Designed miniproteins, single chains, continued (5). Designs and how they scored, part 104

Each design is a single chain, and the fold is of that chain. pLDDT is the mean over its residues in the fold that is shown.

## One batch from the design tools (miniprotein)

Design m19827
Fold by ESMFold2-Fast:
Structure m19827 (fold): chain A 76 residues (1-76)
Amino acid sequence: MYEERLKKNPNDAEAYNELGKVLAAQGRYDEALEYYRKSLKLNPANIEAMDNLLVVLAKQGRYDEAAKVAAEFNAL
C-alpha cells in the first residue's frame, strides 16, 4: 500500500516513515534506517521518524550514531 503511494508521489515523507516502521518490525533494520532518513530528508521536523531512527540505531548497538543524531535534533 505505501509502496504504491510512493510510486504516485515520491515526495511522500509519511509513506517513507510508515515503510520504515514495517521494515523495523520485520528486523530489517538497515532498510528501515534508509527509509527513515528519506522521510527526514523530505520533512526534517518529523519527530516520529527521528524517534524511530534513534530506536533502530540503539537496537543495533550504534550508540555513537544515535548520539550524533540526537545532538543534531536537540539543536532544533
Scores: mean pLDDT 76

Design m19828
Fold by ESMFold2-Fast:
Structure m19828 (fold): chain A 69 residues (1-69)
Amino acid sequence: EEEAKKIIEEGKKKAQDVLAEGTARANSVIAEKGDEGVAEGQRVLGDAQLEAAKIYTKAENEAKKLLEK
C-alpha cells in the first residue's frame, strides 16, 4: 500500500510539472504576441491540462493494479 501511495505521489508531481511548464509557455506566448497569443496560449494550457490529467489517471490505475495483486 505504501508503494501505491508513492506511485500516486510521483504521478501528481509529474502532472504538476507538465501543468507548470504548459502554464509558463502559455504566459510567454501571451506576453510576446499579445492578443494573437491568447488563443495559442489557451491551446497550450489546454494541452498541458489534458496531459497532466492522463499522467494522474495512469498513476491511479497503476496504484490500483498494485493493490489488487
Scores: mean pLDDT 80

Design m19829
Fold by ESMFold2-Fast:
Structure m19829 (fold): chain A 58 residues (1-58)
Amino acid sequence: GKKEAEGAGEVAGYGVRDGVEAGGDPEEVLEKARKLGEETYGKETAEAAVKGAKEALK
């Protein structure tokens, strides 16, 4: 469900942080992750995962 997607997004957020620390743009990295998630799980699940990823990035 959405809480599971948020948890998975939090784990994915650690990978996004690694990309940002390597000189990536956090907004571009998150956008690419959202697009990939939408293609795989659908837009609502991808949005929940992005929410979890943003929580991990704070």
Scores: mean pLDDT 66

Design m19830
Fold by ESMFold2-Fast:
Structure m19830 (fold): chain A 66 residues (1-66)
Amino acid sequence: SLEERIKELEERAKAGDPEAFVELSKIYLLRGEYEKALEYAQKALDLKDTPEVKALINTAKKMLEL
């Protein structure tokens, strides 16, 4: 189920859906994969600048610093 969701989100992200990048970033943050979380959040920022995306970027960066 989670793997199927990730595949669907990856396909939507390839189509340029900023919400798909946000969801992927959140999933990878929860999994402790902070570099992937940061990459997806940065791609979301390029498509749509929101406070949520900036918060995801800041969180991932802080976790990578630790």
Scores: mean pLDDT 86

Design m19831
Fold by ESMFold2-Fast:
Structure m19831 (fold): chain A 62 residues (1-62)
Amino acid sequence: MKEENIKKAEELMEKAVELEKQGRFDEASQLYREAADYYEKAGDSIKAVAARLNAVGLELEK
């Protein structure tokens, strides 16, 4: 079920990028955090850290 968690994380990342392009930074940061949680559940710590950093970056611009 690692593959399902990775798939979910990738879908959330794609949606977060789209929201970020629309200037919807609050919603984008929330999805980046959710994607990081799914990457962590899948055992992909590197991608989880990257997703969390994206969320933090957007939060710091507020």
Scores: mean pLDDT 81

Design m19832
Fold by ESMFold2-Fast:
Formats: sequence, structure tokens, C-alpha cells
Structure m19832 (fold): chain A 73 residues (1-73)
Amino acid sequence: MISSLKLSPEERARLRAQADELVEKAIEYAKNGDFSKAASYATAAALLYVESGDVEHAREAIKRVDEEIEKAK
């Protein structure tokens, strides 16, 4: 399996926490109409979730930000 197996539990927790913060920022930017920043932060969050081994959270993060962008239009 990919690189996630080599991360410590603490490293995985840090990556997920950083990804969670980026999702919150992406949602805030989406609500404020800054869709370019929203997309950038969502992409960064998704990559961190994937590195932590949590592909499902990556999918959910992208979907959640997309839904907020659509609501802001």
C-alpha cells in the first residue's frame, strides 16, 4: 500500500487536522464569493487527507466545498 503505512499515528492526526483547517477556510472563501481560493484550499485539504490515508475524507471535503460554492452563486 501507498505511503500512508509509513506515517506514525501522530503524523496522520496532524495531516488530518491541517486538512480540516483548510476545509474550513475553503468553505469561508466559498461563502465570501472567492471561488478561486475556495478551490485551492479544498485541493490542498484533499491532498493532505490522501497523504493521511483517508481518501473518503478527501472526497467529502471536495463535495462539501463544491456544495458551498453552488449555494453562494
Scores: mean pLDDT 80

Design m19833
Fold by ESMFold2-Fast:
Structure m19833 (fold): chain A 63 residues (1-63)
Amino acid sequence: SEEELREKLEAAKKLVNSGQLSKEELLEKLEALKKEIEESDISEEEKEKLLKELEKLIEEVKK
């Protein structure tokens, strides 16, 4: 559901800020979430919103 995907994204943001995982491990988790969002049955509008936030987070990790 959209709520579950949003919760996963928020959990990923907290994980990035925690400093507990390596850059490689963070990117693997973020790419897995990206695929999950893209393959979900949620609306295209909600997919675009979630993917935009996730791409921002991925770019922050890559810096």
Scores: mean pLDDT 81

Design m19834
Fold by ESMFold2-Fast:
Structure m19834 (fold): chain A 61 residues (1-61)
Amino acid sequence: SITATIIGDHPAVDSRLNLWKKGETFTASSYSVDSDGILKLRDAETGEVYYAHPDDVKLTV
């Protein structure tokens, strides 16, 4: 499984991630990176798709 950790104080790409505090985590079922380096993450529990700058989210596999 992939653990996504919020490391940015104010994630700019997806405003929904601003509801999360720095240091909070969720489990991603999948991730991909687009041509601009933006992370696309699928939440394993909810099925929600989040977009994040790599400076705002740390992935641990």
Scores: mean pLDDT 76

Design m19835
Fold by ESMFold2-Fast:
Order: structure tokens, then sequence, then C-alpha cells
Structure m19835 (fold): chain A 62 residues (1-62)
């Protein structure tokens, strides 16, 4: 749904901001929330892939 996409996109934007600020743990939490939303809707595959990539980048900083 459009609401799910908007929420996941907002969470991924927060994850990117947290990662840029050096908050890897916060970035993982935000990206995991986006990931959970994207799992419910196959049309959100692009956001799913971005969430996985952000989680992997943040984990590399821990």
Amino acid sequence: SAEKRAEAERLLEKARELLAAGDAEGAILAAEKAYAIALEDPSLKDLYDEAVALIREALALL
C-alpha cells in the first residue's frame, strides 16, 4: 500500500541519517523496521533490498 511504502521510505531515510551520524545500532533498528514492513508487500522489493543493504553496512561498523 502507499501508506506502507511511505512509512518504510521514512524509516530508511532515518536509517541513512543515523548511519551518517555514526549511530550504527540506531541505523540497524530503523532499517529492521522498514525490512519488516517490506516483507508484507512484494511491491516493496526495492525497499526490502535497500533495508538489507543498510543493515549490512551498519553491521560492518560494529
Scores: mean pLDDT 86

Design m19836
Fold by ESMFold2-Fast:
Structure m19836 (fold): chain A 58 residues (1-58)
Amino acid sequence: DKLKEEIKEVEKQIEEVERRIREAEEKGASDFDIGVLHVELAVLRTVLRILKKKLAES
């Protein structure tokens, strides 16, 4: 199921961005750099929500 595969890929991308945020915070990265990662995370979470809704609606 292509939709389930897309959901898995987006979930993997979210995990990678979450990891990057934690590493950036641990290294004392700038608020701007951390903010950019949070924007990327918000976009990915929105895409995931749309995909999951489509899967639930079949």
Scores: mean pLDDT 85

Design m19837
Fold by ESMFold2-Fast:
Structure m19837 (fold): chain A 61 residues (1-61)
Amino acid sequence: SEVERRAIELIKEGKLEEAADYLLTLSDEQQDRVLARVAVEGYIEEAQKTAKLIKEKRKEM
């Protein structure tokens, strides 16, 4: 999906705050697919940091 590709690109570019904000506009299933994809491609720390940012942002919503 094009929206999921954009999220993946943001994570790979190290724009984790923007990636977390963008992912929060998508479904939970889409968030999980994006995080799994970047982790499989070797961006494990970036995936973990993005997941943490999503959790933190959800607590403030």
Scores: mean pLDDT 85

Design m19838
Fold by ESMFold2-Fast:
Structure m19838 (fold): chain A 63 residues (1-63)
Amino acid sequence: SMREELEKLKEKAKEKVENKDYKGAVEAMSELLRKARESGDPEMQEEAIEFVVEINKEIIKMS
């Protein structure tokens, strides 16, 4: 399902951040936003945006 795909991309982004692969994390987050937009679901779009904001805050704090 689309929700399962979005959850997998969130896990991938988190894994990349934990491994300090910030380029990989950005790529996963870009894919997450693209798929959320493609879903046409405003709730999924909002969740994806909020997730990306939180991950970017974590990257800034660790950098």
Scores: mean pLDDT 83

Design m19839
Fold by ESMFold2-Fast:
Structure m19839 (fold): chain A 60 residues (1-60)
Amino acid sequence: SSDIKVIDHFISTIPKEKRIEFLELLIKQLEQIKKAFPEKAKEYDELIAYVKKKLEEEKK
């Protein structure tokens, strides 16, 4: 999806040593946005799950 492509692009622009911090902040921001837009909760849950997957990949 377009949102996943945007996330992948941003991750690629972040220096590796800052990626974990960036991804953790992104998860927090997405959770706050989800609270503000509950009608899109499913879409934000899918994005949050994807970002969490990327965070775990960076911790390997």
Scores: mean pLDDT 81

Design m19840
Fold by ESMFold2-Fast:
Structure m19840 (fold): chain A 55 residues (1-55)
Amino acid sequence: MPSPLEQLIDGIVEALRARDAQRAQQLLRELREKFPDVSDAEISERILERLRERE
């Protein structure tokens, strides 16, 4: 079962692929509110890994 963190990251990746900047920003805000201990660098790395998993 994917963690709530991974689910939010997947949502951000899908929003970015759809060119929905507003939704991507909203999901990023939710991620930071729910997981304040996760750094911006870690969030960015997880998003990039998800983007690389799908061609």
Scores: mean pLDDT 78

Design m19841
Fold by ESMFold2-Fast:
Structure m19841 (fold): chain A 62 residues (1-62)
Amino acid sequence: SVNDLIDEGTRLRRKGEEAFKNGDYKTAAELFEEASRLFREAGDTSGAKESEKLSEEARKKY
């Protein structure tokens, strides 16, 4: 369901934030990108854009 996509996207974004804090920027970027995709499928354009920005920031670090 749409709610399941949003819940999974939120979970992956949190995992990405943990990876980012630990200096694992590549894993963080991949997790944020997957979260962005799930938010897009759910129709959450704001969540998708925010996650995409986080992925871009992580990619700048490696």
Scores: mean pLDDT 88

Design m19842
Fold by ESMFold2-Fast:
Structure m19842 (fold): chain A 92 residues (1-92)
Amino acid sequence: MELKTVSAAARVKPGDTEVTITGSATAEKDGKYKGELVSVELLSPGAGEFSAVPQTVEKDVKKGETITLSATVTGRAESDAVVRATFKVTQE
């Protein structure tokens, strides 16, 4: 089993209540991968509050394929800000 951490970010604007953050990784071997959302962070804490329900995806991939990781994050933006999601990717 191989462990990777992937971070991705998306911008939010005043009044936004939902954002989808998409990250990607490359499969290091053939087989099943598991991607788990481990944390969500608002990089400007005064700009609002966002959180995500824990999300997990599992798929079979081939070595060199792009693994797409997505998290839907909900909250409210009070100003322009950046929301960062961190994913843990494991392969068997």
Scores: mean pLDDT 76

Design m19843
Fold by ESMFold2-Fast:
Structure m19843 (fold): chain A 59 residues (1-59)
Amino acid sequence: SLRDEILKLIGEILRLIGDELEIRRNHPPDDPEAQAEIEKIRKEIEELRKKLKELEKKL
């Protein structure tokens, strides 16, 4: 259902936020590799948020 798809996307966004927080916790803020991974995660979150807005319009 549309609601199940929305809930799944919310779960994926929350998981990615958790992944970003773990990287920040385990790496110094000046680590270029950690910064690159965080930026990749943030871009994935942005794309999922766009998808979420599209699905919400169908409610």
Scores: mean pLDDT 85

Design m19844
Fold by ESMFold2-Fast:
Structure m19844 (fold): chain A 100 residues (1-100)
Amino acid sequence: GEAVRLYREGFLAAGEGDLETALRHFEEAARLAEQAGDYRLAARALHNRGAVYFRLKDYESAVRDYERALAALARSPEPDEELRAETEAGLAKARQALAE
């Protein structure tokens, strides 16, 4: 559906270094995924958006998006322990960067 397409387009944009396009696509993908009840896809989009903000050294926005991703995973009936662990690691790293 539309959320999956936007997620994929965001992922490709991030890979190409088009970080502003990636942020927009991941935000739209997360919003549409949440509306559809696909909290796992919403979490993946928010996790990747947080990673893009970390690359931009916007650590406050990275923390916010990683926390949003964990909240989305908590609402998912399908657990994703690998994504959870990666998101918790990203959150810890972003918090450490803010303390420097």
Scores: mean pLDDT 91

Design m19845
Fold by ESMFold2-Fast:
Structure m19845 (fold): chain A 57 residues (1-57)
Amino acid sequence: MKTVVIEGIGPGMSEEELEKVKEEAEKLRKEGHKVIVKDHNESAKEFASKYLGVEVI
């Protein structure tokens, strides 16, 4: 099991970029990895939590 940290996710990303990030996060979780989003922007954290369903730091 490996922890993967994703940074810089936010509402400024294109829909295509967000879908790619979502697919990668789901793939990593399915493989047994823990996926965490790290961002300092409150809006980006809320977006990542709602869109990806991942743990936010």
Scores: mean pLDDT 65

Design m19846
Fold by ESMFold2-Fast:
Structure m19846 (fold): chain A 79 residues (1-79)
Amino acid sequence: LEAEIERLIALLKDPDEAVRLEAVRRLGRLAIERPEEAAARTVPALEAALKDPSPAVRRAALEALIDLGVAQLKAAVLG
């Protein structure tokens, strides 16, 4: 898992916008599916993606952070 997260974080520096966009989407999914293992590494990477030159990548990063926040609120309420 950590090796997969590290690889995806590295892909955020790829010159191909489509590669960076897919990396953001996959990091967001991992943070939601495995928050205890993924969120601490994934959230800073998604925050960095908010400064990406591509509007599509920035939008995907924002959406991922919103989705993660909603998932964390649900977990806190339900235990």
Scores: mean pLDDT 77

Design m19847
Fold by ESMFold2-Fast:
Structure m19847 (fold): chain A 61 residues (1-61)
Amino acid sequence: MVGDLYRALYDVPKTTPDQLELKKGDVVEVLEHLGGPLVLARSLKTGREGVVSLSALERVE
């Protein structure tokens, strides 16, 4: 959900300019739901924003 924190389950590569690159264990804030499993998220580690799949993320409480 928007504003919720999620943790990357594994390393997520940046394959397109709009994707968010993540390392396993990186925490992100969900900013917007884009459709299906895709969200716009911001990395708390880097401050970068991009598209990531919810299937690569685990909700942090």
Scores: mean pLDDT 80

Design m19848
Fold by ESMFold2-Fast:
Structure m19848 (fold): chain A 68 residues (1-68)
Amino acid sequence: DTLEEDQELLRNREIVAVEVEEGLSPEERERLRELQRRLEEEGKIAVGVGPTVTEEDLLALRERELAL
């Protein structure tokens, strides 16, 4: 129960961290936001960025979020 909600919040936080990440181009950020909206509308899980996202990237995004 609470675990499912927590996982959903974590995914949302990861997405927010990606949007704040200065290394991303404005075009890449807009594409990511559109993908997030479409995935949510389809009832799918929203994720950060595409095939270049690794476990290391996710950890870096979390560290960035905490630094904010």
Scores: mean pLDDT 51

Design m19849
Fold by ESMFold2-Fast:
Structure m19849 (fold): chain A 62 residues (1-62)
Amino acid sequence: SSFEVERAVREVGVELRGLATEQDLVIDEGLSEEEARRRAEEEEARLREELEERIRAEEEAR
């Protein structure tokens, strides 16, 4: 349902807030800010896809 998809997207946003805190460590380890951003976006897309698939599987189980 749209409600469950919206909740999953919001969870991804919360996790990105956590990743933003660790971005300082990524930069200190010699990754550029652009590379860190690209990886964060890639991770967000992956998490969103996994959450959407999990929600659909849960809906089909009901």
Scores: mean pLDDT 62

Design m19850
Fold by ESMFold2-Fast:
Structure m19850 (fold): chain A 72 residues (1-72)
Amino acid sequence: LSDETVLAISELTRRIGAAKDMEEMAEIAAEGLRRVGASEEFVEKTKEKVLKAKDKAQAAIIASNGIMEVSP
């Protein structure tokens, strides 16, 4: 993992932890993915996965895996 990717994941995880609901977590994940250059198709697929997450920890894992796939 690059240092930039580690920082992006750390910021994403912190923001998801502070999110009020699943919709906010999904939007935070979408913003993070777009920032690292993910396609809109990939962003929407990951957003759907985050919306189906059982808790914040799972949402953070799903989003972080997305970031790593786009920007390892």
Scores: mean pLDDT 81

Design m19851
Fold by ESMFold2-Fast:
Structure m19851 (fold): chain A 93 residues (1-93)
Amino acid sequence: DAEALARQLEAARLGVEEALRAVRAGDLERAARAARVTAELLASTGLPEMRELAELVREAAEAAEAGDGERARALLEEAGRRLEELARELRAA
């Protein structure tokens, strides 16, 4: 269902934005929680490209949990870019 997938991608985008705001605020615990929820959402789709994004966002959560805010930010920014590309492709289809 393309509409259901579009809603899941939008929810994941909002989750990445929430995690990025938390990293910028220095709240790495909140960033890790938001990233973990977002990774689970992406993994729940069962799609290969979503699983790769879920892994990237999970790595961001692990970086935040380790106190590496710079790595967490870089991984979340990459995930945000990929989510935007996928959402754009889905709208074009």
Scores: mean pLDDT 85

Design m19853
Fold by ESMFold2-Fast:
Structure m19853 (fold): chain A 71 residues (1-71)
Amino acid sequence: MSEEELDREVKAGLAEMYIALAKISLERYNDYEGAVKLAEKAIQLAEEAGDPETVRYAREVLEKARKGLEK
């Protein structure tokens, strides 16, 4: 595995972790602002990793968090 490949795998794993934290912030703590920040980091990391499925999932979490802020 090259440095570039390792970097992409690390970023993909971090993106998944940030998605999980964003979901916990939404579901467990009703922390919509924190969930937005975590989901935005997940999107950035997933985009850098070239993982469109994780980007899409992170965007769904971000949209749900944003809707919570409107209420």
Scores: mean pLDDT 81

Design m19854
Fold by ESMFold2-Fast:
Structure m19854 (fold): chain A 68 residues (1-68)
Amino acid sequence: SREEYLAVLGRVVAEVREEHPDLPDAQRQELVARLAAVAREGAAAGLSPEETRERMREAARELLEELA
């Protein structure tokens, strides 16, 4: 369900915030926006919440690498 993808989104955002506590608010907003897009794409493509979580973690790594 849509709610399962939102739960995964919240979980990944929380994990990244815990791993990167010094991440500025602007970068946090960009992270949430990018991960929300991945959640929508995963749901639209019929991917499981678990598969969508993997894609979100990959997207988070890519964004953090870009910001480094």
Scores: mean pLDDT 81

Design m19855
Fold by ESMFold2-Fast:
Structure m19855 (fold): chain A 68 residues (1-68)
Amino acid sequence: EEAQRYLEEGRKLLREGKIDEAIENFQKALELDPDNLEALVELIRAYHEKGEFDKTRELAARVAELAA
């Protein structure tokens, strides 16, 4: 799956400490699969690591809607 490829690349980049590049890959995964809960959760973690708390709150609301 195309979304899965970007999700895996994002996770690898997070392990390497490349947070901005990881965010870009998670965003690409969500462009391909907007309801991908795994990509949303990983993107929340990446933004939290970067200190972008406003973005984490917005994404958490999306997760709550999709997981309801």
Scores: mean pLDDT 81

Design m19856
Fold by ESMFold2-Fast:
Structure m19856 (fold): chain A 94 residues (1-94)
Amino acid sequence: MEPPPLSPEARELVDRAVELYRKALQAAKNGDIEKAKEYMEEAVRAFDEAARLASPEGRRWLKAAGYRMKATVYEALGNKEEAEKLRQEADALA
């Protein structure tokens, strides 16, 4: 599904959140659990800020995207059960 239109400010926050999740994933793959969690917490804050600027449809889409990214980090950390639950939550929002 095509993402709903977001303001430039919300899109900038989403782009930053995506970059932070990529850094979290890289840290997780390197075995740096503390750094992976730190980046993931920063990404969650950026998504939360973007969601406050978004329409109800945009908030739902952002929440689904956030769950999918978080699932990828948990899978890299070896927590496949949590990753699957997060993917199911994301699918329920789409």
Scores: mean pLDDT 79

Design m19857
Fold by ESMFold2-Fast:
Structure m19857 (fold): chain A 71 residues (1-71)
Amino acid sequence: DKLVEELIKAIKEGDAEKAKELREELLKKGATAKDLLPAEVTVGMALIQIAVGLIPEEKREKILAAIEAVL
């Protein structure tokens, strides 16, 4: 699904506003928890990468904001 792929990209890039908008659009179109699973996996992977220091500090703040926007 193109919208799920765009949501994953927004989360990875730390675009909180776009991530929130895309999640809301997916839910309005009837996306299920299963349809959103790839985005949830992306959130989990991003949190692990932040915890082990693989993401630069400035990018970390943006990614955390995007994660918060989709919770």
Scores: mean pLDDT 79

Design m19859
Fold by ESMFold2-Fast:
Structure m19859 (fold): chain A 71 residues (1-71)
Amino acid sequence: MEEKEKLLEEIRKLLEKYIEESDAPEELKEEALKKLPELLEEARKNTTLEELKLVVEALKTRKTSEKEAPA
């Protein structure tokens, strides 16, 4: 159980870094940051540990400055 929250915390940190370091407009950065808690809450309810691990790996490997946070 705790592992799931640990993975969600890693995802939050990775997404926050991507958003803040991205070249996206400030408006999009604010929207993405505002949506992060909602996305993480949905992931807590509907995502398995295995899926969360895949997301973490994807975020670490596929950093893009042209893409905004997933909606």
Scores: mean pLDDT 72

Design m19860
Fold by ESMFold2-Fast:
Structure m19860 (fold): chain A 74 residues (1-74)
Amino acid sequence: SAAGERGAALQAADPAAVEEAVERVRAELEELQREADARVEEALAAGNEEEARKVVEEALERAYDLVAAAVAEL
């Protein structure tokens, strides 16, 4: 449980809330990545590179939002 061992060190500085927030954000980022990949693939298959770029930029902004929201919750 390498993740659990690292989480224990963070819990010593901050309650288990940090570990839970990290796991939650990771799951949300994984979902965001999967969704973005599907949208990019669709845009590229249609020959719309500009659309693909837009999707990537939007996903990046979303990822920042998710991290910022999680930090604000702590």
Scores: mean pLDDT 76

Design m19861
Fold by ESMFold2-Fast:
Structure m19861 (fold): chain A 58 residues (1-58)
Amino acid sequence: SERELIEEAIRAVKEGRVEEAREIYEKLSPSSQTALAIELTAMVMEGEISEEEFEKAL
């Protein structure tokens, strides 16, 4: 499901596997891509991931 893919992408980014996260992002629908971007933005703000990891994943 799209939700499971979003969760997988988030885990990949947290583990530094940003290229894998990007591949997942490209397979998502536009609405799910927006949802993932919002979640990753929150993670940057909370210090969970870097801005560089965010840019690489999207």
Scores: mean pLDDT 84

Design m19862
Fold by ESMFold2-Fast:
Structure m19862 (fold): chain A 86 residues (1-86)
Amino acid sequence: VKITSLEVSSEEVNGAGKITMKMTVSGAGTIVMVVETDGLTQEVLGGYAKPGETVTASAIGDISSATVTAKVVVNGEVQDEKTYTK
């Protein structure tokens, strides 16, 4: 299973940054978003994706200092991952 597209965007909510990830996969799997900012790591479950499906996940963080890693997981094994850095 492969990540076929990854889009990362940001907006401000109540003075804090909100980072949103949109990911499309070639096969079925569980989507995980990892956001690392200033020594804080957040893992967010994006849900279960079917082949060709786009899944959205969001976390609080400043995108200017964030590293966002998108993962697709099948049976507890990471099949593919992509990292976004601004």
Scores: mean pLDDT 79

Design m19863
Fold by ESMFold2-Fast:
Order: C-alpha cells, then structure tokens, then sequence
Structure m19863 (fold): chain A 107 residues (1-107)
C-alpha cells in the first residue's frame, strides 16, 4: 500500500511538472492542488495556478488558490492582489476575505 502510494505520488508529480512545462491549463488545474497540499511545492503550485487562471480568469477559486500559494512563499503583496481578484469575482467567499486580512497583517 505505501509503495503504491509512493508510485502514484511520483507519477502525479511528473505529470504536474509536465503540465507546467507544456502550459496545459486543464492538467495544471488538476495537479495544482496536489502540488500545494501533498507535495507542499508552493513555487510549482503557483506556476500551475498561474497557467490555470490565464485560461479561466473568471474562476474565483483559482485566484484564491494562486493567492494561497504566494502567501506560503511569503510574497504577501502578490497574495493580497490575487485574494482581491478572487473577491472581485465572488464577494461572498469568506475564505478569500479571511486570507486577505491575514496577508495584510503580514505587511
């Protein structure tokens, strides 16, 4: 079981890196949460989300997650910009509002 999970993780990371390299928005959107939550590779996750938001600029969740990736990287000014973008699309998103306030406290 552990060895099977390791192989799945290695395959998913390889696919995510390929998605970022080739600019596939659908693959980047699919693998960006894995890069963020499982691998904690916030730099690669940010690149994947950047590809995804360019293809889907009206998706508030993608902007929120892009902001979360930059927040983890300590780039609070960029995180604020992307959280404000998410709220401009979906002003009812309480998570984006909370993360925006947290990012502002870091400045």
Amino acid sequence: EEEELKKIREWQLEMAEAAVKYGSANAARMFAPYLFDVEKNYELAAKAYEIAVKAHPDDAELWLNLGRAYYKLGEYEKAIEYFEKALSIDPTNEEARRLLEEAKKKL
Scores: mean pLDDT 82

Design m19864
Fold by ESMFold2-Fast:
Structure m19864 (fold): chain A 81 residues (1-81)
Amino acid sequence: KKELIEEIIKAIDEGDWKKASELIKELLEKGVSLKEIADELEPHRPDFAELLRGIAEGLELLEKGIERAIERNELRRALKR
C-alpha cells in the first residue's frame, strides 16, 4: 500500500497522469478505498488529498463514474492532438 502511494506521488510530480490513474485503479482493485488513498496523500499533497476525499465519498457509490471521467480526459486529450 505505502509503496503504491509513493509511486502515485512520483507520477503526479512528473505529470504522468496515466501512471497515476493506473496506480489508483490498482489500489481500488485491492479493496483500498479512495478515502484511504487521500488520507495517505494528505501529508505530501493536502490539496490533492482533499479533492480525492470529496470524490471518494461519491466513488464508494459510483466507482465507474470516476473511471468514465478519467477515460473522458484521456480521450479528449487524444482527440485534441
Scores: mean pLDDT 69

